# Designed miniproteins, single chains, continued (3), part 49

Each design is a single chain, and the fold is of that chain. pLDDT is the mean over its residues in the fold that is shown.

## One batch from the design tools (miniprotein)

Design m9776
Fold by ESMFold2-Fast:
Structure m9776 (fold): chain A 88 residues (1-88)
Amino acid sequence: REELLEEARRLLEEAKRALKEGDYKKAMELAREAVKLAAKATGDPIKYTGYVLRAIGIELDAELTGDYKKAAEELLKLAEEAIREAEE
């Protein structure tokens, strides 16, 4: 479980760097993986499903609108939320 949380934190930091560098699609992809690992670390199938569905919704909106920066920012917030919840 701690290994999932450590990997999620690593991906979150990589996503933040990609966002700062203007690589929005990479930031989105890294943040999405952070959400999945953090959500898995909660050990709660309802929470896991909720986080995964929210992440999918954000990515689909980005595909429709082309706003990958917004998607990356929203997925970073979602990953931070999932990490905090998994730490409880």
Scores: mean pLDDT 85

Design m9777
Fold by ESMFold2-Fast:
Structure m9777 (fold): chain A 71 residues (1-71)
Amino acid sequence: AEEDLKKARDAFNAGNYEEAIKYAKQAVEKATDPELRARAYLILSAAYTQLGKFDEAAEWGRKALADRAAA
């Protein structure tokens, strides 16, 4: 999970948004820590925004905020 998140961040920084989405999704699937999952959701939101997929970006961003707020 941590390793996948690291790869997602590195791909995002390289401008490889599709790779960032791939690794961030893997991080979400493996994450047991809410903080790690929230960071993966933020990378997904940011990467989808860079690709012009604003509806997907909004959905992942909402998930990140929900984990932060925790009701």
Scores: mean pLDDT 78

Design m9778
Fold by ESMFold2-Fast:
Structure m9778 (fold): chain A 65 residues (1-65)
Amino acid sequence: VTKKTALRIYAVAVGFEIGAEVEVEEVDDKLKVTIRGASPEDAERAKEEILEEAKKLGIEVEIVD
């Protein structure tokens, strides 16, 4: 399992926890995470959690809502 795969799994798990649809795609050297169907408050928390995990793993992430 690569660090990018670990982050994909984490992002999807966060999405399930807040009842949102999460799509993850690789664009160049970055991961693009799209979060849909969450409240603004839940989306903001999810973004912060995903960005924090990405920083720990050394992966660049772009988040779209």
Scores: mean pLDDT 79

Design m9779
Fold by ESMFold2-Fast:
Structure m9779 (fold): chain A 66 residues (1-66)
Amino acid sequence: ADALHEEGARLIREGKPEEAAKKYEEAIKLDPNYARAWGGLAVAYDRAGKPEKAGEYLRKAGELSS
């Protein structure tokens, strides 16, 4: 899960938010309670121009972090 999250973060830095989203989605499939992966997915969707979905995923990350 952590390795997929780090790969997603690297893809965001490379300007590949759609590929990053796929890595975060894989991390979430392995651990649906992995708040950091939901946060990464939110960033990826925001960078891909989908702020509404980004907001939904960010809320999910916050709920799991509390």
Scores: mean pLDDT 80

Design m9780
Fold by ESMFold2-Fast:
Structure m9780 (fold): chain A 57 residues (1-57)
Amino acid sequence: STLESIIFETAKRELIEAGMEEEKAEEIARQVVELAMQGNNKEAQKLLREAIEEAKK
């Protein structure tokens, strides 16, 4: 897999494990990949962290 695929699958897995529905987890994982590929690693990490926290509520 490419780096993009690894980031996507990892983010999706973490979101689903946190309790997020698969379709929504895929949508957010795509946004995380987009930010990371743009070099916005801090925003990518923040988005993933906040989404995981929200899913756990």
Scores: mean pLDDT 86

Design m9781
Fold by ESMFold2-Fast:
Structure m9781 (fold): chain A 60 residues (1-60)
Amino acid sequence: STTEQQQKLARAGGYLQDLYDQAKATGPEALAQVQQLQQQVSRLASQGDYDGAYQLAKDL
């Protein structure tokens, strides 16, 4: 359902935000890695692969 896909995207965003906050404390190399992960998650979501976007964010 649309609601389930929206919830998965929201959770993926939360995981990425947590990684970003941790990476800020680590340094610019870690921030660059999180940015690349964010781009991959965004690409999957734009293709309608919300499950793939969620799993990628959750497993990292």
Scores: mean pLDDT 79

Design m9782
Fold by ESMFold2-Fast:
Structure m9782 (fold): chain A 56 residues (1-56)
Amino acid sequence: SGADNPEYLAAIAAKSPEQRRLLAEIAETLNRIGDAIDEGLKKGVKPTGPVPLVEA
């Protein structure tokens, strides 16, 4: 066995299923943010300044 890099991370995730759940939630949140940005660009709405979306 030689879990040094990606295999090591997978082993840790397997040992802590609860931690895996948290990571999944974070990934879903990031995916939603990315989708919202893509929609804004398609609508021709250009965000100005550090303000994200106020409404859909």
Scores: mean pLDDT 65

Design m9783
Fold by ESMFold2-Fast:
Structure m9783 (fold): chain A 57 residues (1-57)
Amino acid sequence: DREEMLANLERMLELARKAGDELMVEALEQAIRLLREGASVEEAKAVVGRAFAERKA
């Protein structure tokens, strides 16, 4: 599950970089770092979710 989440986040990061979405790039890099440091999948998803919500604010 953790490895699958990391692979998904890395794929999303590549797409965000191609799109030039700096906010999402930073959020995805942070989520990947948190997972690598032993944080939960829930915490990583929360980081990405907050960035998505803030994009509309």
Scores: mean pLDDT 78

Design m9784
Fold by ESMFold2-Fast:
Structure m9784 (fold): chain A 59 residues (1-59)
Amino acid sequence: MLAKEAEELAAQRDEILAALRAAVAAGDVPGAAGAAIRLVAAAWLTGDDSFVEEARAIL
């Protein structure tokens, strides 16, 4: 993988995790569900299960 692609994926993961944490803290169930779905989709597309494990640690 090119360094630029890896850096972009890491930034996307951090943004989605931040959104998930913010939604959970605010009691925004639909927002938390949306962020979790995006993490699962990212894990499926990249083959990186750490996206799902991070979501499980937050939930």
Scores: mean pLDDT 72

Design m9785
Fold by ESMFold2-Fast:
Structure m9785 (fold): chain A 55 residues (1-55)
Amino acid sequence: MDTLEEVRKILKEYGLSEEEIEILVYAAKNGLEGGAEPEEIIKRVKEKAEELKKK
């Protein structure tokens, strides 16, 4: 699975809406295009998903 597919899987496991998933996937894609490491992107996505889930 590529990094963006892994991000989608993580966000779905957290129970985010499809709209929230697409927003965070686009943010992850921009981070990868900017030279961020896949591991860093996955970490940030998990942190953001935890914060959104607490709403």
Scores: mean pLDDT 78

Design m9786
Fold by ESMFold2-Fast:
Structure m9786 (fold): chain A 73 residues (1-73)
Amino acid sequence: SEELKNLVLLLVMGGSAVTLERMAKSSSGEKKKKLEEILKKVQKLIDQMKNGGDPRKLLDEVIELEKEAEKIV
């Protein structure tokens, strides 16, 4: 069902946010600032998903942000 699919995607995106929070907490200076900026972008995408945004498009954007975070750490 679409409802179940959307729930799974929200859980995946929520997991990304938790991981980014932990990365930011273990970082300092400019790296921490960049990770916190990426986290804010992920949080906005989660909010868009909750408001009926395109699940596939939003997940792809979260994956791109995760790749940006991996380059920082």
Scores: mean pLDDT 82

Design m9787
Fold by ESMFold2-Fast:
Structure m9787 (fold): chain A 77 residues (1-77)
Amino acid sequence: LERRIEELAEELETRDLDEEERRRKLEEIYRLAEELGADRRGIEGSRLAWLLENKEYERIYEEMPEEAKELADKILE
C-alpha cells in the first residue's frame, strides 16, 4: 500500500497529467490512505507522511479533496 501511494504521489508531482486523470489518482491516494488509517502507527512511519510534509509534494496535498486533506492531516498528526 505504501509503495502504491508513493508511486501515485510521484506521478502527480512529476508527470503532466490531465485534470480527470489527476483527480482519479488523488481519489486512489485518498482511498489507500483511508485503508492505512486503520493502522495509524504504520502511517506515521510511511512514505505518505514524508511526501505530504515535504515541500516538493506540497502541491499534491493542495490539490486533494477536502475529505482527503482532513484524513491526511489526522494521519500526519
Scores: mean pLDDT 58

Design m9788
Fold by ESMFold2-Fast:
Structure m9788 (fold): chain A 61 residues (1-61)
Amino acid sequence: AVSAEAARAAADAAGVDSAGGATAAGAIGEGLSAEEAAELAARYAGADREAARAVAEALAA
């Protein structure tokens, strides 16, 4: 879905690794929102709180 691809792109732009992007895509498949998926990807990949928030906000906008 578009939201899964957006989550991957946002995570990459925030400086998180591609494994986080794959996690976000899986979360979207499970029915999570793009914001939640991106937040999980950024935080799971070890990004700072600001990076995680920026990813979530970019997807929410």
Scores: mean pLDDT 59

Design m9789
Fold by ESMFold2-Fast:
Structure m9789 (fold): chain A 66 residues (1-66)
Amino acid sequence: EEELLKQIENLSEEEKLELLYQSILAEAERRGWSEEEVKKLLKENAEKAKELNPELAKVLEKILEK
């Protein structure tokens, strides 16, 4: 896990966002969530993250734009 995280840190920002997006989709598929459910959760988390962590909110908004 730590070794994987180190590899992720060495990726470009675009590659990190792509990996993160694909990870979210894989987790959603594994849980049997619909695309609508994923989008709803991401939107709710982005709104909440704006208050707690603006950087995370930016990342989530960028994922939602895809």
Scores: mean pLDDT 68

Design m9790
Fold by ESMFold2-Fast:
Structure m9790 (fold): chain A 83 residues (1-83)
Amino acid sequence: EVKKKVEEYVKKAEEALKKGDIEKALEYARKAAEITAKAGDVELGGEAGYRVEKEAEKNLSILDAASLTAVMMGGVIKALADK
């Protein structure tokens, strides 16, 4: 189930951000974006990106938060292009 896998990776990214583990947070965010792109689900990708961006705002610098947002938005853009 695509939605369940995306939610699982988003939660892992949020937990990594709370622990200050930016490398793991980026890894999980990329996995969520990859799954979203494959599914072509723009809405799911947007929701996942919004959640990660909100958590990143609390725990990361502006530049690192922007990097995470870019990874998630990349998944949304790919989903749109593949439709």
Scores: mean pLDDT 70

Design m9791
Fold by ESMFold2-Fast:
Structure m9791 (fold): chain A 82 residues (1-82)
Amino acid sequence: MEKVKKAKELLEKAKKAYEEGNFEEAEKYLKEVLEILKELIKNKDVDGVHEISLKFLELGEENPELQKKFEEMVNEYYEKLS
C-alpha cells in the first residue's frame, strides 16, 4: 500500500519535472518507480502494479513524451532480465 502511494507521488513528480524541463530529475523519479514496480512484481502484488499502471496511463494521456520515456525504462528492465 505505502509503496504504491510513493510510486504514484513519484510519477506526479516526474511529470512536473519533465514539464519544467528538468529531464534528469524526471528520469530519477521514473527509475525509483521502476524499482518499486520490480519489488511489487517479485511479491506478486498484482493490485499494486495495476494501480501504478493506471496512474501512469493517466499521466501519459496528459504527457505522451513522459509515457514513452517510462516505456523505454520498462523495456530496459526486461532486457536486463534476459
Scores: mean pLDDT 76

Design m9792
Fold by ESMFold2-Fast:
Structure m9792 (fold): chain A 59 residues (1-59)
Amino acid sequence: SAADRRRKRDEALYLVLVRGLSYREAAERVGIPTATVRRWLREHAHTFDVEEALRRFGE
């Protein structure tokens, strides 16, 4: 679903940008291709809300 895809995208961005995981590690944890993580970082990193992600995925 679109909601599931958006959730996976947000989690992948959080894992790379906040937790410092590699693209491969984030992809494996979220269950998506590494190329998809790389594309999402390229398209969405500039609009990513770190504070919201920490509330949603942090602990």
Scores: mean pLDDT 82

Design m9793
Fold by ESMFold2-Fast:
Structure m9793 (fold): chain A 62 residues (1-62)
Amino acid sequence: KEEEEYKEKQKRLVTLLANAGVISEDEAKKLIEEIDAGKKFTNQELAEKLGISVEAVENFLS
């Protein structure tokens, strides 16, 4: 499926969690920069970075 759309969803999830105070704004910016630079996070890697469950990541990115 559209890889660009998937990356946009990942960036939106990171931004949402930063706004909710789950992660710091600084950490969110670093993750967004990595995604924009072409880093491909698995759902498990993203869940570990964000401190949430893999299931929560999968539900958001669906």
Scores: mean pLDDT 79

Design m9794
Fold by ESMFold2-Fast:
Structure m9794 (fold): chain A 91 residues (1-91)
Amino acid sequence: MSGEEAIYKPLAEMRAHAEASLKAPSREEAEAYLAKARAAFDKVVDALNNAHETLDEMVPGIESVESALAFIAKQAADLAAVEAEVAARFA
């Protein structure tokens, strides 16, 4: 598997599950999709942390530890916003 697939495939899965959670008809289904989104996010973080190549070789445009941390922080914030929206919808 390419380093790009190790990052972008779970990132796409995270985003798809997050979108599905917002469209889920029940709290139980929404929470199940959020759990899948979190699992996919963990795979993105693991792939970045376990990179044996330089970050720019694995993910074009992420050329430093600082830019990788900023990327992770943004994805975490985006996921947290979806979790808050789901919580508000079923309150």
Scores: mean pLDDT 75

Design m9795
Fold by ESMFold2-Fast:
Structure m9795 (fold): chain A 80 residues (1-80)
Amino acid sequence: MDLKLILRAIAIILRGIGLEIDAEKIKDEKLKEEILKYAKKAIELAKKALEAEGEEAERLLEEAEEELEKAEKLYEEYLK
């Protein structure tokens, strides 16, 4: 696998774990559950990308980034 793709996957996993930790402090159970759902999905897809090659790895990373962005957007709205 390309080193750049490996680093992208690791970055997604670390950001996802950070969101899981931050979400534990949210008192709104529905918002917490939704953030956790997207963060966990992003981590899962990034882990699958680490075991994949070429176009499949890139596709999984794109899906992981989309799920992570959904979680991050919800958390950013919570902070406002």
Scores: mean pLDDT 85

Design m9796
Fold by ESMFold2-Fast:
Structure m9796 (fold): chain A 77 residues (1-77)
Amino acid sequence: SKAAQEAANQAAATTFLTQLDELMEKYGDKLSEEDRKKLEEIKAQAQALKDNPTPDTLQKLLELAGQVQEILKKALT
């Protein structure tokens, strides 16, 4: 149902935010100020998706996760 999809989308956004916070805590000292700013912008976008979930929220979260992965890959190499 639509309600179940919206609930699942909100839960996914919550999980994303928690995991992003943990990654920023763990690797914060290895992140440049620019990379940290980019991750904070991604966090703000994920928070907006949590606050106003849409049917495409999961797809948007996957796109944000890809951006996080690219930032961390560059920072950790």
Scores: mean pLDDT 83

Design m9797
Fold by ESMFold2-Fast:
Structure m9797 (fold): chain A 74 residues (1-74)
Amino acid sequence: MKKEEADKLMEKGRQALKAGNYDEAIKLFEEAVKKYREETDRPVRALGLLAIAYDAKGETEKADELFAESNRLA
């Protein structure tokens, strides 16, 4: 149930990212990370997409930190 909610947030985030709505994508992926952490210790996919959204917005330092966290958990 909660994982299904997180999966829906991921899909909405991807749509926002494709539309260039980076702040909305970041918000959706952050919520997905939070939901995945409630079900599993490894929100790897959500962290990766959150990093991509920050990078697209130009926040490269934050993106690098999130990519490193995602890679460490894989």
Scores: mean pLDDT 76

Design m9798
Fold by ESMFold2-Fast:
Structure m9798 (fold): chain A 56 residues (1-56)
Amino acid sequence: SAAEAARAREEELRLLRELAEAGRVGLAEGIASPDARAGLEEAIARAEALEAEAAA
């Protein structure tokens, strides 16, 4: 259960990073939506926070 919980957190972090990376690529390619930009920036910040928590 503990190992499964750890894997679930890693999966969530991975998905957040993949979403953030796709967003960064989209921003570089010219995403026009300000809401999408803000959401992707928030996702990156969240992924960083979760990584720090997982490392603790």
Scores: mean pLDDT 73

Design m9799
Fold by ESMFold2-Fast:
Structure m9799 (fold): chain A 66 residues (1-66)
Amino acid sequence: LDAAVAAIEALADENNGVVPVLEAAKIIHEHTGVPLLEAIVVLLKLSGYKITVTKEQAIAAARELA
């Protein structure tokens, strides 16, 4: 979980505080073992079905799924 959060924070800081849903889902999948599709669904729900999430939304998804 801590590695996923650190990776999300680094990516968000490079992209003005937002992360593409697919990239956030990949980070969560690689660091927590959660299925990629499940991570995508949770991130889309938190974003209101947008293609990007905020840093805080991505971290919340990682914590919910882990």
Scores: mean pLDDT 78

Design m9800
Fold by ESMFold2-Fast:
Structure m9800 (fold): chain A 79 residues (1-79)
Amino acid sequence: MAGLEAFAEKYTIDKERGLKASKEVALIYAAVSKVALKNKRGTKEDAERDKKVFKDLYEAGAISKEDYEEMMKLIEEYL
C-alpha cells in the first residue's frame, strides 16, 4: 500500500518534530484508509492493524477524539 511508512520517512526528521510529523502522517493515513475502506480494498488483517495504529496515534495526541472515533467506526463497518 502507498503507506504510512513512506510519509513517516518524509515528514519525520527528528524526535523534536515527531508530534507534528505524526499528526500530518496520521491525517494522510486516515484519508488513504477512508478511500480503501470505501472501495472495500485491503484485508481484515489490514483493518486490525489500522485499529492499533489509530489507537496509538490517538494516545500520542496526533489525532482528535472525533477523528479517531470516525476511523474506528469505518474500520468496524469494513470488518
Scores: mean pLDDT 59

Design m9801
Fold by ESMFold2-Fast:
Structure m9801 (fold): chain A 55 residues (1-55)
Amino acid sequence: SEELEKKIEEYQKKLKEASKNGDKESAHKYLLKSALLTAELLGKKENAEIIKKNM
């Protein structure tokens, strides 16, 4: 969905900023959130479940 794609873009921008600032904790958080939404967008149910277990 358009809303989901926009949310993924927002998390990717936050990931880049956190990485640039050396904030490894926030970078990891946004990486997982972005990956989860991407898996959901692509219908990769098994991948989404694996990501959730690592959050």
Scores: mean pLDDT 82

Design m9802
Fold by ESMFold2-Fast:
Structure m9802 (fold): chain A 89 residues (1-89)
Amino acid sequence: VPLEAAAEAFERAAELAEQGRLEEAKWLVETVGRDAVELLRDLGLEEEAKRLEEYTKKAVEAAEQGDGEKAAEYARKAAEVLREAAERL
């Protein structure tokens, strides 16, 4: 997945979380996050990969706890990491 497309997916997950669609937001964050973290590591962007993994985990945990506001916050932070990584490529 291109990094820009991954960032857009995390923004979509934040919107879903704000709408109370927490299961869909969680699935999107887990699926896209896993692939994006692996891609960043393969590209040698280890710091960005660690930050993305941390925010992805926090977004999933917030969604599982029913906290859509925090899930959206962490999903947006993940999108920001992906945009920063894209600028370095």
Scores: mean pLDDT 86

Design m9803
Fold by ESMFold2-Fast:
Structure m9803 (fold): chain A 71 residues (1-71)
Amino acid sequence: SALLEEVRRLAEEMVEAARAGDFEAVRRYSQRMRELIERARAEGAPEELIEEMERIADETQRRSVAAVVRR
């Protein structure tokens, strides 16, 4: 799925930004992931796809918090 690949890409970019201490980029990537999930839901994407996108977002948030602590 193109949406799933985009969320995975944003996830890695967000974690990388967090490691670099670029909190503005972290906020932008987080917002973009949320918008993609909302857009997918609005467009009638399968529940399984929405659940996987949300799972990736949750994991990314945990990884980003851990990366910030290591600054």
Scores: mean pLDDT 83

Design m9804
Fold by ESMFold2-Fast:
Structure m9804 (fold): chain A 71 residues (1-71)
Amino acid sequence: TFEALARSIADAARARSGENPALGVAHDRLEQAIAEGNWDEAIKAAVEAARLLGMSDEEVATLEQTLRDLA
């Protein structure tokens, strides 16, 4: 479930990476962190990607807490 949620954020960031290069960087960091099993880095990358995708501060905080609870 952690990987599924994190992967959905990575996929969204990749889809919009042509609009903002920072989304491409966030996607790459998130994919690498997932591959390494580094959940702390994956959470940081997912939170950054969510902010860049235009999620509200409340949505980002909820995402971060959900990822921490699943890790």
Scores: mean pLDDT 83

Design m9805
Fold by ESMFold2-Fast:
Structure m9805 (fold): chain A 66 residues (1-66)
Amino acid sequence: SGLEEAKRLMEEGRYRLAIGLLEEELKGHPDDAELWALLGEAYEKLGQHEKAAEAYARALEIDPSL
């Protein structure tokens, strides 16, 4: 799945590629909290802290138990 592929890219440190994949997956699954959380992590790793905070906030709005 796209989620599992994104997780592998994150493990490999391929954050820009993970962001592209996660944004594509979110077009079809905009209410998937785990996709938003991974997107936040990827932005954080690239130092894009504002975008990371926005993605994390979205994840927590969808699933506060994350």
Scores: mean pLDDT 87

Design m9806
Fold by ESMFold2-Fast:
Structure m9806 (fold): chain A 55 residues (1-55)
Amino acid sequence: MEEAIDFATELLKNGSEEERKKLLEMVRDYIEKGYSPIEALAQAAKEIKEEREKK
């Protein structure tokens, strides 16, 4: 969980505008599904990391 939060922080500071926007949209979606803000952020960051690894 901490590693995903660190990655999310890195995306917000140094990531592309597209990646930051996607992270925030995913976080909102997960919160609407009942996830806590920390859990939503960790899950969203993990999905963005997986997309980067698939390219």
Scores: mean pLDDT 76

Design m9807
Fold by ESMFold2-Fast:
Structure m9807 (fold): chain A 56 residues (1-56)
Amino acid sequence: MSAEEQELIKKAEELAVRGVLLRDVELAEKAVEIASQVSEELKKNVERALETVKAM
């Protein structure tokens, strides 16, 4: 995995965590957008965070 891919993964994960902690749908949506650029698997994992925020 390239350094750029690792940075995007870290950014998506950080935004997803912040979205859940702050209950911020926009942060969770941004995390999904970044994750989708890396892989479908990461996107699906981050979408679970977005679903959690939307359920709050």
Scores: mean pLDDT 79

Design m9808
Fold by ESMFold2-Fast:
Structure m9808 (fold): chain A 85 residues (1-85)
Amino acid sequence: MARVEELLAEFAAEAERSLEKVEEAIKKGDMKEVTEIVQNFQAYARAALERIKAVATDEEVLSQAGQKIADMVLDFFKKVAELLS
């Protein structure tokens, strides 16, 4: 379903942008900005899941899309943790 694919692509792009912002904030030593970026990304992920639930008419499509978002969220947090170590 084209709309679900669009939402997943939008989410992947936002994850990459958010990670780039985290890298820049860490270079500046601004841990408050890092926290704000992470919180904003978490809010965006929740909104993206709700948008997918609203447009997915197939339970299997919904399940697969939800898992892809969960995997991208976990990968984002793993990369942030690696940048902070």
Scores: mean pLDDT 83

Design m9809
Fold by ESMFold2-Fast:
Structure m9809 (fold): chain A 68 residues (1-68)
Amino acid sequence: MKVVFLPEELRREVEARIKEIDEELKKKIEEMKKKGVPEEKIREVEIEAEIEKSLLRMEAAIKAIEAA
């Protein structure tokens, strides 16, 4: 198992961005539900957000390894 220590600054940036994505997703889903958007489209948006978060975590891990 790889234990990657993230520098405090990089860790804060990644955590802040993930929180922003989660909050944006939450607001977007609420808005879509109010407009009667089909569940299929809502699920599409959820999947997109999960991919974005995964890419951010992967990029941060690569940067941490390079900085070590």
Scores: mean pLDDT 76

Design m9810
Fold by ESMFold2-Fast:
Structure m9810 (fold): chain A 71 residues (1-71)
Amino acid sequence: EVVLSPEELRQKALKAWEENRDKALEEARKAGNLEETELGLEAMRWGIENNLSAAETEERFRERLAAREAE
């Protein structure tokens, strides 16, 4: 029985994120939602790198989006 370490899980998640990022950005370019999609992807990557919960990752995305909208 082999249990992946937190570091191995993070690396696996980052690889999956990279693959999804490229596809999401291509679709966002076609839809005109590139800026918002980039902010969301940055928040997801930050969450994965820091082993954050989904809620913490969503809060980071909200902070980034609010900062962008403010100026």
Scores: mean pLDDT 74

Design m9811
Fold by ESMFold2-Fast:
Structure m9811 (fold): chain A 66 residues (1-66)
Amino acid sequence: SNADAADAHLEARAQRARDTFTPEQMEELRKRVAEAIARSRAGEPAELTQDDMDYLALLAVERRRA
């Protein structure tokens, strides 16, 4: 199903995040993503990098496992 395919893509991005980012880099990404969300909520344009997207995929996967 489309949900299963999307889950596979999220798992692949989450695994890349786990394999490539240190805890310190994860904390930097958390702050950058939080800032982008705050800007978006204020009605300002927010842009995410591929690293930000991999980090968000990790959060989505971990939220679903919690």
Scores: mean pLDDT 78

Design m9812
Fold by ESMFold2-Fast:
Structure m9812 (fold): chain A 58 residues (1-58)
Amino acid sequence: SASLTAAGAVALAGRGLSPAEIARRLGISKEHARRTLEAARAGDGAAAVEAAREGGAG
């Protein structure tokens, strides 16, 4: 789910992983991981979920 992907990306970023490593871990593109993290950093959880949804299934 997009919510799980967004939460997973934020948790992995908190562990110090790069967007590329997060993308590999979650099975999404590096661009989707980066967009999801930027939305989360802006404090917009809804935007982070939408960015993760656009990533689709791997």
Scores: mean pLDDT 73

Design m9813
Fold by ESMFold2-Fast:
Structure m9813 (fold): chain A 55 residues (1-55)
Amino acid sequence: PYKIKVGDIEYIIYGEVKKVGDKWVIPEGSIVEKEGEKYVLGTDVEVDAKDVEKL
């Protein structure tokens, strides 16, 4: 799993994340957890590599 920080909010990403250059791509269908609640991504999401921590 990976931890992604956006502002003061932390998200936990379950599954594999693809690194592309200075970005990480979280694929559609990935499970994302925020504050104990889980969501399923409806589309690919790009995140700055500096905000991603491998757990």
Scores: mean pLDDT 77

Design m9814
Fold by ESMFold2-Fast:
Structure m9814 (fold): chain A 67 residues (1-67)
Amino acid sequence: MDELADIVREVTGLPYSTARAVARALASLGITEPEEVRRLSEEAVRSLPPDASHAERAGRLMELARS
């Protein structure tokens, strides 16, 4: 859990509490591989403007994960 939350936080800039919530949601979808979490996080950031809010970053990551 902690390593996935750290990846989300590192890539997206989300606060740890939000990153941990996202990591738990990803795990609920079966996404538990560090490399997959990093790829999705990077894709989410690349698809948003640099000033995107924390809610927008978290939402986009979850949208991509469900696709």
Scores: mean pLDDT 83

Design m9815
Fold by ESMFold2-Fast:
Structure m9815 (fold): chain A 64 residues (1-64)
Amino acid sequence: SEELEELAKRMGIPLEKLEEVAKLTLDPSKAAEAAKLLDEIGEELLGEPITTSELGHRARDLLA
């Protein structure tokens, strides 16, 4: 967990959110959920990124 704490500080993410992602990555069946959560965190970090998650939502809107 020390590595997670250092990573959280470097990325500017609350440790609790990063721990949630880490728990999801331990379960292979939840890898997709972990990827989605990371995409959301990435958007908050960069302040403007069109992430894979955001592009997915846009594609869904176009197909609907």
Scores: mean pLDDT 60

